# Designed miniproteins, single chains, continued (2), part 88

Each design is a single chain, and the fold is of that chain. pLDDT is the mean over its residues in the fold that is shown.

## One batch from the design tools (miniprotein)

Design m7238
Fold by ESMFold2-Fast:
Structure m7238 (fold): chain A 108 residues (1-108)
Amino acid sequence: MSLVEEFIELLKRIAELLRDPELKEALLRLVEQLERADEDMRLGLIALAAGLVVEAMEREGAPRELVEELGRQSVALTAAALAGDRAAAEAELARLVEVLKRALEWLE
């Protein structure tokens, strides 16, 4: 599975566990867009989805450390994407995926 495919599957699983119906719907809509997006659009959509997960985890009452780590990874990925540094963006996406796995584990 590619990092992007793993990210999308984690987003789907997180969305299903969210209690806020608006955030759940927003994440599922971003998943649908990500599945249809070309390479150039995907990084921007991934960054948007990561920011939405930060907000969702805050509303769910997740530990501050986890929320802050998600926020830092979201910012780092966005910075790499805006700089056009694909290698840095891929590395930051890999780190974000690992933090998302911990977020999913906390929600379960």
Scores: mean pLDDT 83

Design m7239
Fold by ESMFold2-Fast:
Structure m7239 (fold): chain A 89 residues (1-89)
Amino acid sequence: IEKLYEALQYVGAALSYLDQGDVEGAKKYLEEAKRLIEEALKEKPSPELEEALKYVEKAIEALKKGDVESAKKYAELAIEHLKKEILKS
């Protein structure tokens, strides 16, 4: 459960960095969130965590293409799925 709160904080930090125009900082935090979600999935498979991982990956891909708007939307969706898993636990 601690890994899920940490992943949630990292995705939130990434959104803050995007609002400040720091795309590189946002990418680093999204990559850390991805790592934590992958570790959580190895411990306990979950459809909500699979969706959270998918949206973090889409946010990273959007930033690689320079699409900050889509990256923010995908990061917000990842947060919603992380929150659902935390509340379910």
Scores: mean pLDDT 85

Design m7240
Fold by ESMFold2-Fast:
Structure m7240 (fold): chain A 84 residues (1-84)
Amino acid sequence: AEELAKRLEEAIRALESPDLDVRTQAANEVVRLTKELAEIGEGALEHLQRARDLASEVGGSEDFDVQVAATIALIAVTIAIKSL
């Protein structure tokens, strides 16, 4: 769980990248890792809550594309939390 949570946090931070290819890969990784953490169940709750808080922080960016990517990440994490 800890390793998946660390990778998810790294992927969310990578959404701030000015490189479109890096951001696209990061967005795909956020969805994948969020699903894998949700499959762990209730034990992943604190990790998903941390990821939600980080996605909210990244969503404060002045870059519109970063705001959109972070908002999608926030939605994915919120859905995962509700599915536990």
Scores: mean pLDDT 80

Design m7241
Fold by ESMFold2-Fast:
Structure m7241 (fold): chain A 62 residues (1-62)
Amino acid sequence: MEEEIKKIEEEIKRIEKEIAEIEAKLKTATGEEKLELEIELGVLEVRLAVLKLVLEKLKKKK
C-alpha cells in the first residue's frame, strides 16, 4: 500500500515537472509548436488529475 502511494506520488511529481517545462516553452512558442505544446499540456493535466484522484482514494482506503 505505502509502496503504491509512493510510486503514484513520484509519477505525479514527474508529470508536474513536465507541465512546468511545457508552460515555460509555451511563453515563447508560436504557431504549430504552440498548438503541439498546448495539446501535450492538456494530456498531462488530465493524467495528473487522474493520478491525484487515485492517490486520494488509496490514502482514504488505508
Scores: mean pLDDT 81

Design m7242
Fold by ESMFold2-Fast:
Structure m7242 (fold): chain A 71 residues (1-71)
Amino acid sequence: SVAERVQELLDEAKKAFEEGDAEKAAKLIQEAAELAKAYARETLPPEEAERVVAELEAHTEALIAKIKEEV
C-alpha cells in the first residue's frame, strides 16, 4: 500500500539521519512526501487534497531545514 511505502521511506530516512547522512535522509523524506501528496490527490476531494498537500509541503520543508541545521 501507499501508506506502507511511505513508512518504509521514513524508516530509511531515520536510519540515514542516525548514520549522519543528512542528504540521503532529506531525499527519502522528499520521496515519502511526494507519494503522500499523490495519494491525497487521488483519494480526497480536490479542496481537501490541496489543503493536505500544502500541509505536507510545509511540514516537509520544516523537517528538511531542521535536519540540515543539525548537521
Scores: mean pLDDT 82

Design m7243
Fold by ESMFold2-Fast:
Structure m7243 (fold): chain A 68 residues (1-68)
Amino acid sequence: MPSPEELAAAAERRLRERARKENLNVEIEVLVVDGRLLVRISGVKSREEDEKAQELVSAVLREVADAA
């Protein structure tokens, strides 16, 4: 069973990979707080970019949870 830190690392890696593929110029960090994953997004320049980043975060976190 992966640790929260391993899940955070996997989620961050997948998020950065998808962000690069979509050419999103945002900073995405996945943190572990009390054994829970917390996603921090910064550098968002528009509402459309924020919405797209939020969709990627939701999708990746679900994939990582389903793989655990």
Scores: mean pLDDT 77

Design m7244
Fold by ESMFold2-Fast:
Structure m7244 (fold): chain A 78 residues (1-78)
Amino acid sequence: MAEKEETIDKVNEIVADKARELLAKVPPEYREFVLLEAIRANRKAVDIAEKSTDPEKALEEAQKLADEMVERALERIR
């Protein structure tokens, strides 16, 4: 239990930190889009972490999802 909860907390931090950094860099008109993408990335990352038996893989997936969130937001603002 403890290890799984710790992994979920780290996953939440990874996505949240990336989302905060991205929100600081985007125009105000795209903030809602970034927030929606952050919610989607976080939900998916948490779901993977909850089902994962490997904390390292769960953290790697969270990083990938956070990076995908950034890429999608940047493509949108193009």
Scores: mean pLDDT 80

Design m7245
Fold by ESMFold2-Fast:
Structure m7245 (fold): chain A 71 residues (1-71)
Amino acid sequence: SVAALQAAMGRLHAAAREAAALDPERAAEIRKEALAAGALGAQGAADPSELDAALAAVEARLAEMEALAAA
C-alpha cells in the first residue's frame, strides 16, 4: 500500500539522521536509492506489482541504513 511505503520512508529518514553522523556519504547514497525506488512505486500505483517491488526495495534500503546507524 502507499501508506506502507510512506511509513517505510519515514523510518528511513529517521535512521538516515543517525547514520549520517557516522558516514554521511553512504547515508546519502542509501537515501538516494530509497527515494528513487519510492518515487517509481508511487508512479506505478496503478500497477500493484510495481508498488510491492518499490516497498521491498525501500525496506531493503532501510535495513542497510539501520545497519550503518548501528555500526
Scores: mean pLDDT 77

Design m7246
Fold by ESMFold2-Fast:
Structure m7246 (fold): chain A 60 residues (1-60)
Amino acid sequence: SEEVEKYSKKADEAFEKGDYRTAIVYYSKAIQAAIDAGDIETVQKYASKLAEALRKLEAA
């Protein structure tokens, strides 16, 4: 899905910059787009990334 690619790219860029709050927002949007597409593997992938971003935010 183009939407998954768009949102995941924005999330990855935010994560790399240490903007974990923005990364969480965009990973959540990527997960929703993957659910809409029926892509369970992609949902699992970005759910793991979202959890990682949440751990980083909590540690700050």
Scores: mean pLDDT 86

Design m7247
Fold by ESMFold2-Fast:
Structure m7247 (fold): chain A 61 residues (1-61)
Amino acid sequence: MKVELAQEGARLAKQGMEAYRKGDYEKAAELYKKAAEKFREAGMEDSAETALEKAEEYKKK
């Protein structure tokens, strides 16, 4: 497992949450999409799916 990719995904997800709290839904969606990509590369499919779901949700706002 590629722990560095998992850590990068977690960092991007935290940045996405911060953007969401600031009302920047477009930025939040972008960051969660990037987090999902990193989680997928790390072999963390469940985490990647959750991040993509949040990106889709925030993109609609």
Scores: mean pLDDT 81

Design m7248
Fold by ESMFold2-Fast:
Structure m7248 (fold): chain A 120 residues (1-120)
Amino acid sequence: SMEEEARKLAEEAKKRVLENEKEIKELEEKFKTGSPAEQGRAAMEVGRKVGEAEAIYKLMEHLSPLVELAKETAKLAKEVAERGKKFIEEAGKRIGVGPAARALAKETAERLTAEFEAEL
């Protein structure tokens, strides 16, 4: 059924968002001890993770009327994206990569959202 398929997608999305949160935390730690080049790469990777979380948020909001888990996963994805955005803001103040990381987040979110819309 559509509800069963939506539930499976929400379960997979929740796992992905939790993995994304863990990876963002690891990138935040790498940023603290890295060279300027490593700090730049970490901030850009967080940008990509923020974009992925935002795309998952949009998909889960679309599925939320069908499955309660999608609503829960949307909230989690939003919280993870907000955490990553805050890190990008602080990284931008420190090494000037904020605009590039934010652009990558937007591009990643738009690309993944379009991919999801094409499959629905």
Scores: mean pLDDT 85

Design m7249
Fold by ESMFold2-Fast:
Structure m7249 (fold): chain A 91 residues (1-91)
Amino acid sequence: GPPLHRITLEGIGPKEKRDELVEKARAAIDHLVRTVGASELLEFKVEELPDGSVKVTAEVLTRRPLTDEQREAAKKIAEEAGLKVTFEELP
């Protein structure tokens, strides 16, 4: 069948903006899951980097192949939240 997709949202910011970054990421994930449908949150990780920056990473697995319309919606959600979005086709 058509491949499933992993959607990764990633943000990096200064330590003093940790709570704001986490809140934006959580809101973006909620919006993304509602928009894509048939999807689940696999991981939400917050990591402090050696340089004092904070990185937030979220991975969403789709239970159906991602459409072009859904990809564009995901990009817009990420952009509005100041996050990077990456799409990966699973084997």
Scores: mean pLDDT 82

Design m7250
Fold by ESMFold2-Fast:
Structure m7250 (fold): chain A 65 residues (1-65)
Amino acid sequence: MTVEEYAEWLQKEYGFSPREATLAAQAALMAGLSIEEVEGIVDRLKKENGKVTGEQLAAELVSRL
């Protein structure tokens, strides 16, 4: 999946802005994470914080590099 395709999916599923979705998509691909792994991370962050921003997701993904 390209960064653009991943970013579009994040926008549709989580309502992130194009900028937030692109940043999160880049971080996920750099970390070598699957879509299913990223969904698991978002679910965990939602349980911990209630709502997840694209910047929070990107920071979490970058911390795994």
Scores: mean pLDDT 78

Design m7251
Fold by ESMFold2-Fast:
Structure m7251 (fold): chain A 71 residues (1-71)
Amino acid sequence: APSPLSAKELADKAVEAAEAGDLERAREYLGEALRLAGTPELSRERVLAGDPSSILVAARALRRRYGGSEV
């Protein structure tokens, strides 16, 4: 069965946290989403070390990618 918390759902929560200004929680959700998506640890660390704006952009991109609006 699919995981109860998908990479898309965690990315969605990361977006919400980042927009609320809770960057620690946003990084936590984004890190978990990237981990579930199979992103290598070094790549995750680079994304999470980015600026606050980059965290929000990455979370939105990940949500879009795994939530899919397939053309």
Scores: mean pLDDT 70

Design m7252
Fold by ESMFold2-Fast:
Structure m7252 (fold): chain A 72 residues (1-72)
Amino acid sequence: MEEEIKALEEAAKQAEASGDRKTAARNYVRLAKIYLEKGEYEKAIEYFRKALSYDPTNEEARKLLEEAEKKL
């Protein structure tokens, strides 16, 4: 879990640096889902919002953000 989180954070930052907004968004969605599974809803919300800032058309991120906000 911790190693997976670090790998996804690095992948997201690499995608940001290369201008690959959709890949950055996907990695942030995966990070948010991990925090959601851990019950860390505040971190999950932060990463879903970050994903949407890179890809506002990401329907999965929007739906899961709404679910995470309800759990807070």
Scores: mean pLDDT 82

Design m7253
Fold by ESMFold2-Fast:
Structure m7253 (fold): chain A 73 residues (1-73)
Amino acid sequence: SAEELLEKARELVDRAKEALKRGDYEEAIRLAREALELALEAMRQGGNVLEAVGLALDAIGIIIEAELKLGKK
């Protein structure tokens, strides 16, 4: 369900933040990308748009921060 996708996306965002905190930038990007995909899929399935957008923005923020730390463009 869309609710299960949002729950999984939240779990992945939390794990991505932990990876970012310990300097595991590639893992943070991987987890955040997965979270973003699940949040977007939840929106397509009629899930809570505000929650899905919030999770997507958190995931994008993690990706940007991690890529800046790695020197990726």
Scores: mean pLDDT 87

Design m7254
Fold by ESMFold2-Fast:
Structure m7254 (fold): chain A 80 residues (1-80)
Amino acid sequence: GEELKEKLKKEAEELKKEAKEKIAKAKTKEEIVEVLDEYKKKINELLEEGEKNLSDELFQEFSKFLSELFEEVLKAAQEK
């Protein structure tokens, strides 16, 4: 599962970058909420893929990583 964990982490980092860029370009609070909702949906899809395909140990590491990325995205939204 290591290769899959690495792939999922890279996808998650790309989603974080995309979300932060969209937040920076947002003009209204409503647009920020839409970006956060889209990001959360995509992260949940990665979380489901990880839960199904990773060992319990690797999934725990991946889930923690996703939580850290989500915190960074929320911080970007708050700074706007």
Scores: mean pLDDT 85

Design m7255
Fold by ESMFold2-Fast:
Structure m7255 (fold): chain A 83 residues (1-83)
Amino acid sequence: MEKELAELEERARRLYEELYKKDPERAEEIRRRALEELARLAEEVERLRAAGREAEAEELALRGALEIARRLVEELERALEEL
């Protein structure tokens, strides 16, 4: 999982750099939305931990981060294809 997440983060970084060179406003908008999704995920994970649901919090943190990274890659790739 950590290796898969790191590979997706590296892929997203490269795609972001390519998009930023061609359409910086769209690249920044996509990045901002991803950061907002990560902030919401962090809040939900903290809420589960506060409720004593540690196993669910860990599962959500890992799966949520992976899903956000996958969606970020997909959105960046789509934006580049539309240019």
Scores: mean pLDDT 84

Design m7256
Fold by ESMFold2-Fast:
Structure m7256 (fold): chain A 94 residues (1-94)
Amino acid sequence: SPIDETLQALDRLVAELLAEETDEAARATLRAARSGVKRAAQDFLAGRMSLEEVRARLREIRERLRATLPRGHYTLAGSAIAEVLRVLEEVAAE
């Protein structure tokens, strides 16, 4: 599904960023972001979370990444998270 493909793309990106990241706090934040985004997507699809709650959760995840990662890394991770939200918004519109 488009959602599964987008979440797989996020997994691949996080793995690439983890390979380059030497700061353990940043590494922990990347792993938490990956898990948090997947959980938010699954909770939305299961009807346990509204689209507004997903937007708020993903915004919080992006802000934590911005606080901990180098600019280049948080830009890439933030873009991947925005793509997950875009796909979820398309599902909500159907």
Scores: mean pLDDT 88

Design m7257
Fold by ESMFold2-Fast:
Structure m7257 (fold): chain A 86 residues (1-86)
Amino acid sequence: SPLVKEGEKAFEEAKEHLKKAGEALKAGNGEEAKKNLGKALEALKKAVEAYKKAGKEELAEKKAEELDKLLQELVEETAEALAKLA
């Protein structure tokens, strides 16, 4: 399905931007991290919309949950880093 392929491409773009956001946070660049988080969310939205148009709503939900887990891990790592400074 062309829509499933579009969704997979957009989901991979979302994961790449989330990885770049994490790398920016480790480098102390909050502005670059915020920019890449925004791009990751936009790419995830495109992936979810493509999967839903393909009639793959369960796959769309699963992919959104996968990215949310990765985002939660990034949030927890950031919180732990901030706690060490307190």
Scores: mean pLDDT 79

Design m7258
Fold by ESMFold2-Fast:
Structure m7258 (fold): chain A 65 residues (1-65)
Amino acid sequence: SEELIEELKRLVEEAKTATPEEADKIYQRASKLLDEALKTLSEEDIQKVMKIYFELVEEVAKVKK
């Protein structure tokens, strides 16, 4: 679903300006969205979701120095 991909992209942007506490919540939300994507999306959309998820993990890691 495009909605799920857009939600993940929004979480990446939120992670860039997040506090460490907000980053933990963003990470938990993104993990749930990834689980949903793996169950419901096509292989092509799953690959897009995985790329966005890795970007999110990187941004969260920057906040949690």
Scores: mean pLDDT 82

Design m7259
Fold by ESMFold2-Fast:
Parts: C-alpha cells; sequence; structure tokens
Structure m7259 (fold): chain A 59 residues (1-59)
C-alpha cells in the first residue's frame, strides 16, 4: 500500500543524502513513475545514474 511507497521514497532520499555528502555538487531527483514504482536519478561528475525500485517488493 501507500506505506510501502512512502518507505521506499524515504530510503531513496537517504541514499540521495549520502551521495550529496560525498559529492556536494550532485543533483538528486526522486520521481514516482508508477503506482508502486519510484525512480531515483543521480547526476554527479558528468554521469547520470537512474535506479528504479518497486515498493510492492518491500518486505
Amino acid sequence: GAERLERLIERAKGLGDKVKAAVPDAKVEIKRIGDNVVELTIEADGKKTVLTADASELP
């Protein structure tokens, strides 16, 4: 349900914070792309990394 999606978004924010701590110029974007799917985009050092995760797969 919504609780799993919220937990996934919070975990993605935590990862983004760690990236920004290591690379202050990094750009981090979190986007909902489906009912239970979140996309995390990290742009750092001229590279763009995209991670997707499905909240329905959370324990």
Scores: mean pLDDT 75

Design m7260
Fold by ESMFold2-Fast:
Structure m7260 (fold): chain A 71 residues (1-71)
Amino acid sequence: SEELEVEIGRALLAMAFAIAKKAIENGYDPEKVLEDARRIAEKIVENLGDHPEVRAFAEELLKELEEYIKK
């Protein structure tokens, strides 16, 4: 089901970016964490059928992470 792939994709992205923020809070290199998050997000999108909704959510989370790092 495409709907299930979208739901799984969003859940995996949310988890990956929550982990990314926590890593930065714990002193990991923000630029390295951002690059790793970008690669993981692209892999999630590609492997779950490249749904536009999942890609849009990944783009939103990447922007939020970039803004978080700038603070």
Scores: mean pLDDT 87

Design m7261
Fold by ESMFold2-Fast:
Structure m7261 (fold): chain A 85 residues (1-85)
Amino acid sequence: MDDAISLMQQGSDFFRSIGDDDLADMMDGTARMISRLTTDSGISSVLQSVSQMYLQLSQQSVDPSVRQQLLDFSQRALQLSLQLS
């Protein structure tokens, strides 16, 4: 749980640093949602969705540093989801 919340907060900070307040707010909302989930399977499902979102955003990014960070977040979310499944 703490690792998942930490990852969402890191994602929020990253999106704010690149000027995407809407995605930052979405990550903050996701962190709050995860903190209220009572099952590992529920947290895993959210992390899988987040991983897919980061992967899609990485494919749309033209900045190599942004793309690499999004790929890192995607992989970290996927790994955490598999540990909780």
Scores: mean pLDDT 84

Design m7262
Fold by ESMFold2-Fast:
Structure m7262 (fold): chain A 98 residues (1-98)
Amino acid sequence: MVTLTLSAPSSVKAGTTLTVTVTLTSSTPGTYTVYVQAIDKETDKLVASASAQVEAGSSVTFELKLPSEPGTYIIQATAIDVETGKIVASASKTVTVT
């Protein structure tokens, strides 16, 4: 089973870069495409995204530039098995921009 852990601050200052760390743990070796999306909670608009290829048991750090507007954003991380194209894990966190 693949487990995805998403680490990000609960709040950031407007106009700064949000640092998001994703860790994949699995008892089975594998390569996964991790993509991270920042979604405006009020409008459901995608405002930032990044992706990386990650091996099971590894961490990857993403830098997301959020809008300068204060608000609430949902940070969604998804791991996709590169061999099957199947989503194997996801996690989300709410971040407040002040």
Scores: mean pLDDT 83

Design m7263
Fold by ESMFold2-Fast:
Structure m7263 (fold): chain A 74 residues (1-74)
Amino acid sequence: SPLGEEYLAQLRRAFARYDTDGDGVLTAAELRRFYAELGLDLSDAEILARWDKDGDGVIDFDEFVAGVAALGRE
């Protein structure tokens, strides 16, 4: 779907903005800044509990997309 492609493109741009070292992952602190700009006050522990599914302490793009989609359903 063209809307799905544009949605993913917007999420990639948002991810890249906070991925300051270009390693393809976000720290909890970087993701917290993103959600704070959206008016969501989340702790690093809450972010990791919601999005860090493999327990490595970082959020990859697939985890980021899944987390944004889950919030959009509430």
Scores: mean pLDDT 71

Design m7264
Fold by ESMFold2-Fast:
Structure m7264 (fold): chain A 64 residues (1-64)
Amino acid sequence: SEFEELLLRATALIADLLAQGKTEEAMEVAKKVQHAVKLYKEGNVEEAIKLLQEAIRKAEEALK
């Protein structure tokens, strides 16, 4: 599913941020991912996907 693919990507980016010592940025992304998972479990699939996309964007910006 789109949600599962985005979740895997976000998790990989969190690992990359941690590997670069960007702990604060990694924690901010992780909090967004946790919120997205909660929304998904509650049936708010569209909001969950949007939040994962935002988390991925922030992680990619931080890795530049």
Scores: mean pLDDT 88

Design m7265
Fold by ESMFold2-Fast:
Structure m7265 (fold): chain A 94 residues (1-94)
Amino acid sequence: DPAREQKANEVIQEMFTKGQEFGKEEDELWENAKSNEERLEILDRMEAFVDEEEAYFEKNRDLFTPEEAELLESVLQGQRQRIAALRAEIAENE
């Protein structure tokens, strides 16, 4: 269905653009962070962003094929795993 594919692509492009803009801001904050407290605040912001992206994905889930949905779920899960790994690294170094 070309109309479904077009709408799915629009959602993916919106998520990608928002992710790029957020990533740039977070990279600047991370580079300037001087304490574990500041880094934990950045990780909290990253987690909130992933929650927003997941909510937007779920709202638009019916637009995706099973394969497209699995790929997006994998990306979101990978982001959550990265955040958890960074939190664990900070905890080990406290």
Scores: mean pLDDT 85

Design m7266
Fold by ESMFold2-Fast:
Structure m7266 (fold): chain A 59 residues (1-59)
Amino acid sequence: SAEEEKRRKKELEEQAKNLKEAAEGFLESAKSSDEDTKKTDLKSAEGWKKKAEELEKKI
């Protein structure tokens, strides 16, 4: 089961990484967006970043 646990941790790490990349994408978009789009993008970025942090804490 040690090998299965390592695989699970790597999967969670990859998932957290994907969420962080998505959050960074929204932050990048917000830099050159209209006020309404900027607000929405910043909210999305914060939400996805928090989800990534929660996953990382469980790795």
Scores: mean pLDDT 81

Design m7267
Fold by ESMFold2-Fast:
Structure m7267 (fold): chain A 60 residues (1-60)
Amino acid sequence: HMTVKEFVEKLAEKLGVDPNVLIKALERAGIDLNKPAEEVKDEILARLTPEQRKIAEELL
């Protein structure tokens, strides 16, 4: 299973953005980066833009 950190790094790579920007946003939201991304999927998706959510759903 992919961790939140690994998921965010892959999402950032596909979006062409700095992964640290997304990591900081999720940490501020109280999401544990070491958890499996699937366990907190809804919380992650709620913190992303509609365009980011489409790509994120393909990775999950």
Scores: mean pLDDT 79

Design m7268
Fold by ESMFold2-Fast:
Structure m7268 (fold): chain A 71 residues (1-71)
Amino acid sequence: LSPEMEMEVNEAMVRIEAAVLEIELSRRVGAERAREIGERALEAGLEALRASGGDVKVGVAAVREAAEEAL
């Protein structure tokens, strides 16, 4: 894969993690708050992924950290 295609795949993985997190949180805090937290978590995850040069583990960790901070 080209670096561009690898980044697209890694971004997709971070988006999937954020979507799964939002679904999990919706059962705890309700759909509206879960969506708000999920949006912030996705933004943080994508920023961390890009800043790390495409490290999906860094992106996923940032998603989880942002969600924890918002709870």
Scores: mean pLDDT 83

Design m7269
Fold by ESMFold2-Fast:
Structure m7269 (fold): chain A 64 residues (1-64)
Amino acid sequence: SEVERIRQALIDAGLDPELVERAVEAVRAGDLETAVRLLQEAGLSPEMAREVVEAVARAIAREE
């Protein structure tokens, strides 16, 4: 899936798998603010974290 592809790309880039998984679940729950915060904890800039959250949200919407 597109969501799994994004998740795997972040993990392959060296982000903490637990933080990435929690961020994806936060997006699924509609808590985008928590998802951005978790991705920043994983090492992304605020700008990159927002872009990733938007990409994951779009991917989830397509997989409905």
Scores: mean pLDDT 85

Design m7270
Fold by ESMFold2-Fast:
Structure m7270 (fold): chain A 75 residues (1-75)
Amino acid sequence: SKVDEIVEKVREALAQRTLTPEAQAFFDELLEEIKKAKSIDEALYIVTRKLLEHRDNPEILEVARIALKIVEELK
């Protein structure tokens, strides 16, 4: 499914990056929530909501930004 493609592309994009423990925990939770999405629109909503909830953490914001770009590119 397109959702499975999003999960794989997001995983690949962040695989070579060293993340802080907080950013890593955020990334792991984000992938699990995207896996449960029934459509690309739901995945977009999940990523956007998570990004808005973490605007005060620049490392988490960067992870969310990368995920958002991938979701939008596969839309």
Scores: mean pLDDT 80

Design m7271
Fold by ESMFold2-Fast:
Structure m7271 (fold): chain A 84 residues (1-84)
Amino acid sequence: MEELRKKAREKIEKGKKASAAGKYKEAAEYFIEAARLYYEAGDLEAAKAALEQARSAARGLEAQGKLEEAKELLERVEELEKEI
């Protein structure tokens, strides 16, 4: 359980660094991975928070004009949220 949360926190840290560098696709993928790990750990609040960070990164892609990549990521986030 704690091992999954540790891995999730590491993914959040990587996502934050990618986002700060303007690498929003990479950031969103890290946040989605973190959400899955938190969900497996039974931490639904942290999983939902990670999905919100993924949505924020996808909006960053929209701002960069990468609309199709943003749409794909938002669909993945919505699918995961329905599983919770």
Scores: mean pLDDT 86

Design m7272
Fold by ESMFold2-Fast:
Structure m7272 (fold): chain A 56 residues (1-56)
Amino acid sequence: SELERLARELVAHFNPEGADNPVLVAAARRELARVMEERGLSAEEALELIKQGRIG
């Protein structure tokens, strides 16, 4: 799925050695979904916001 792909990209950005870890990917997917819901963003927009460290 698109969310799974973006979750893998998020894991690779912060934890490159754990990019294929299913637990980290699942956690990243939940974080993306949370940011999307809280801020009314698309999955791609949520990914960029998290990567920029502007969550808070």
Scores: mean pLDDT 78

Design m7273
Fold by ESMFold2-Fast:
Structure m7273 (fold): chain A 64 residues (1-64)
Amino acid sequence: SEIEELRKKRKELVAKIKEALANPDSFTPEERKKLIEEYKETQRKLDLLLHAKRYGKSVEELLK
């Protein structure tokens, strides 16, 4: 499901962010910013999908 795909993506992003924090010289500031932004976007999408599923509304209806 899309929710499970987003959960896997979030897990991958968390792992990369932890690596960037442990080895800051291995990542540019631009790369770290992109990882954080992608994490935030993934989290937002997951929250919206979970909310829509619980309340019987589609994501499209919530984002009108």
Scores: mean pLDDT 76

Design m7274
Fold by ESMFold2-Fast:
Structure m7274 (fold): chain A 65 residues (1-65)
Amino acid sequence: MKKVIIVYAATEEKAKEAAEKLKELYPDAEIIPTTLSLEEALKLAEELRKAGYRVVVVDADALLA
């Protein structure tokens, strides 16, 4: 089952920094950096889960703290 991690952040730079860190920790997962809101990221995650993916949603600010 393919693993996907959706990163949401207020800025593209924060999303990219968090995605880079996640790629090092989870090289087998597909990392999607976004500037979506939490609500939008959760909706995207729901669609991907329905398509058969394992999806985790990550706050870039929480990860980079």
Scores: mean pLDDT 82

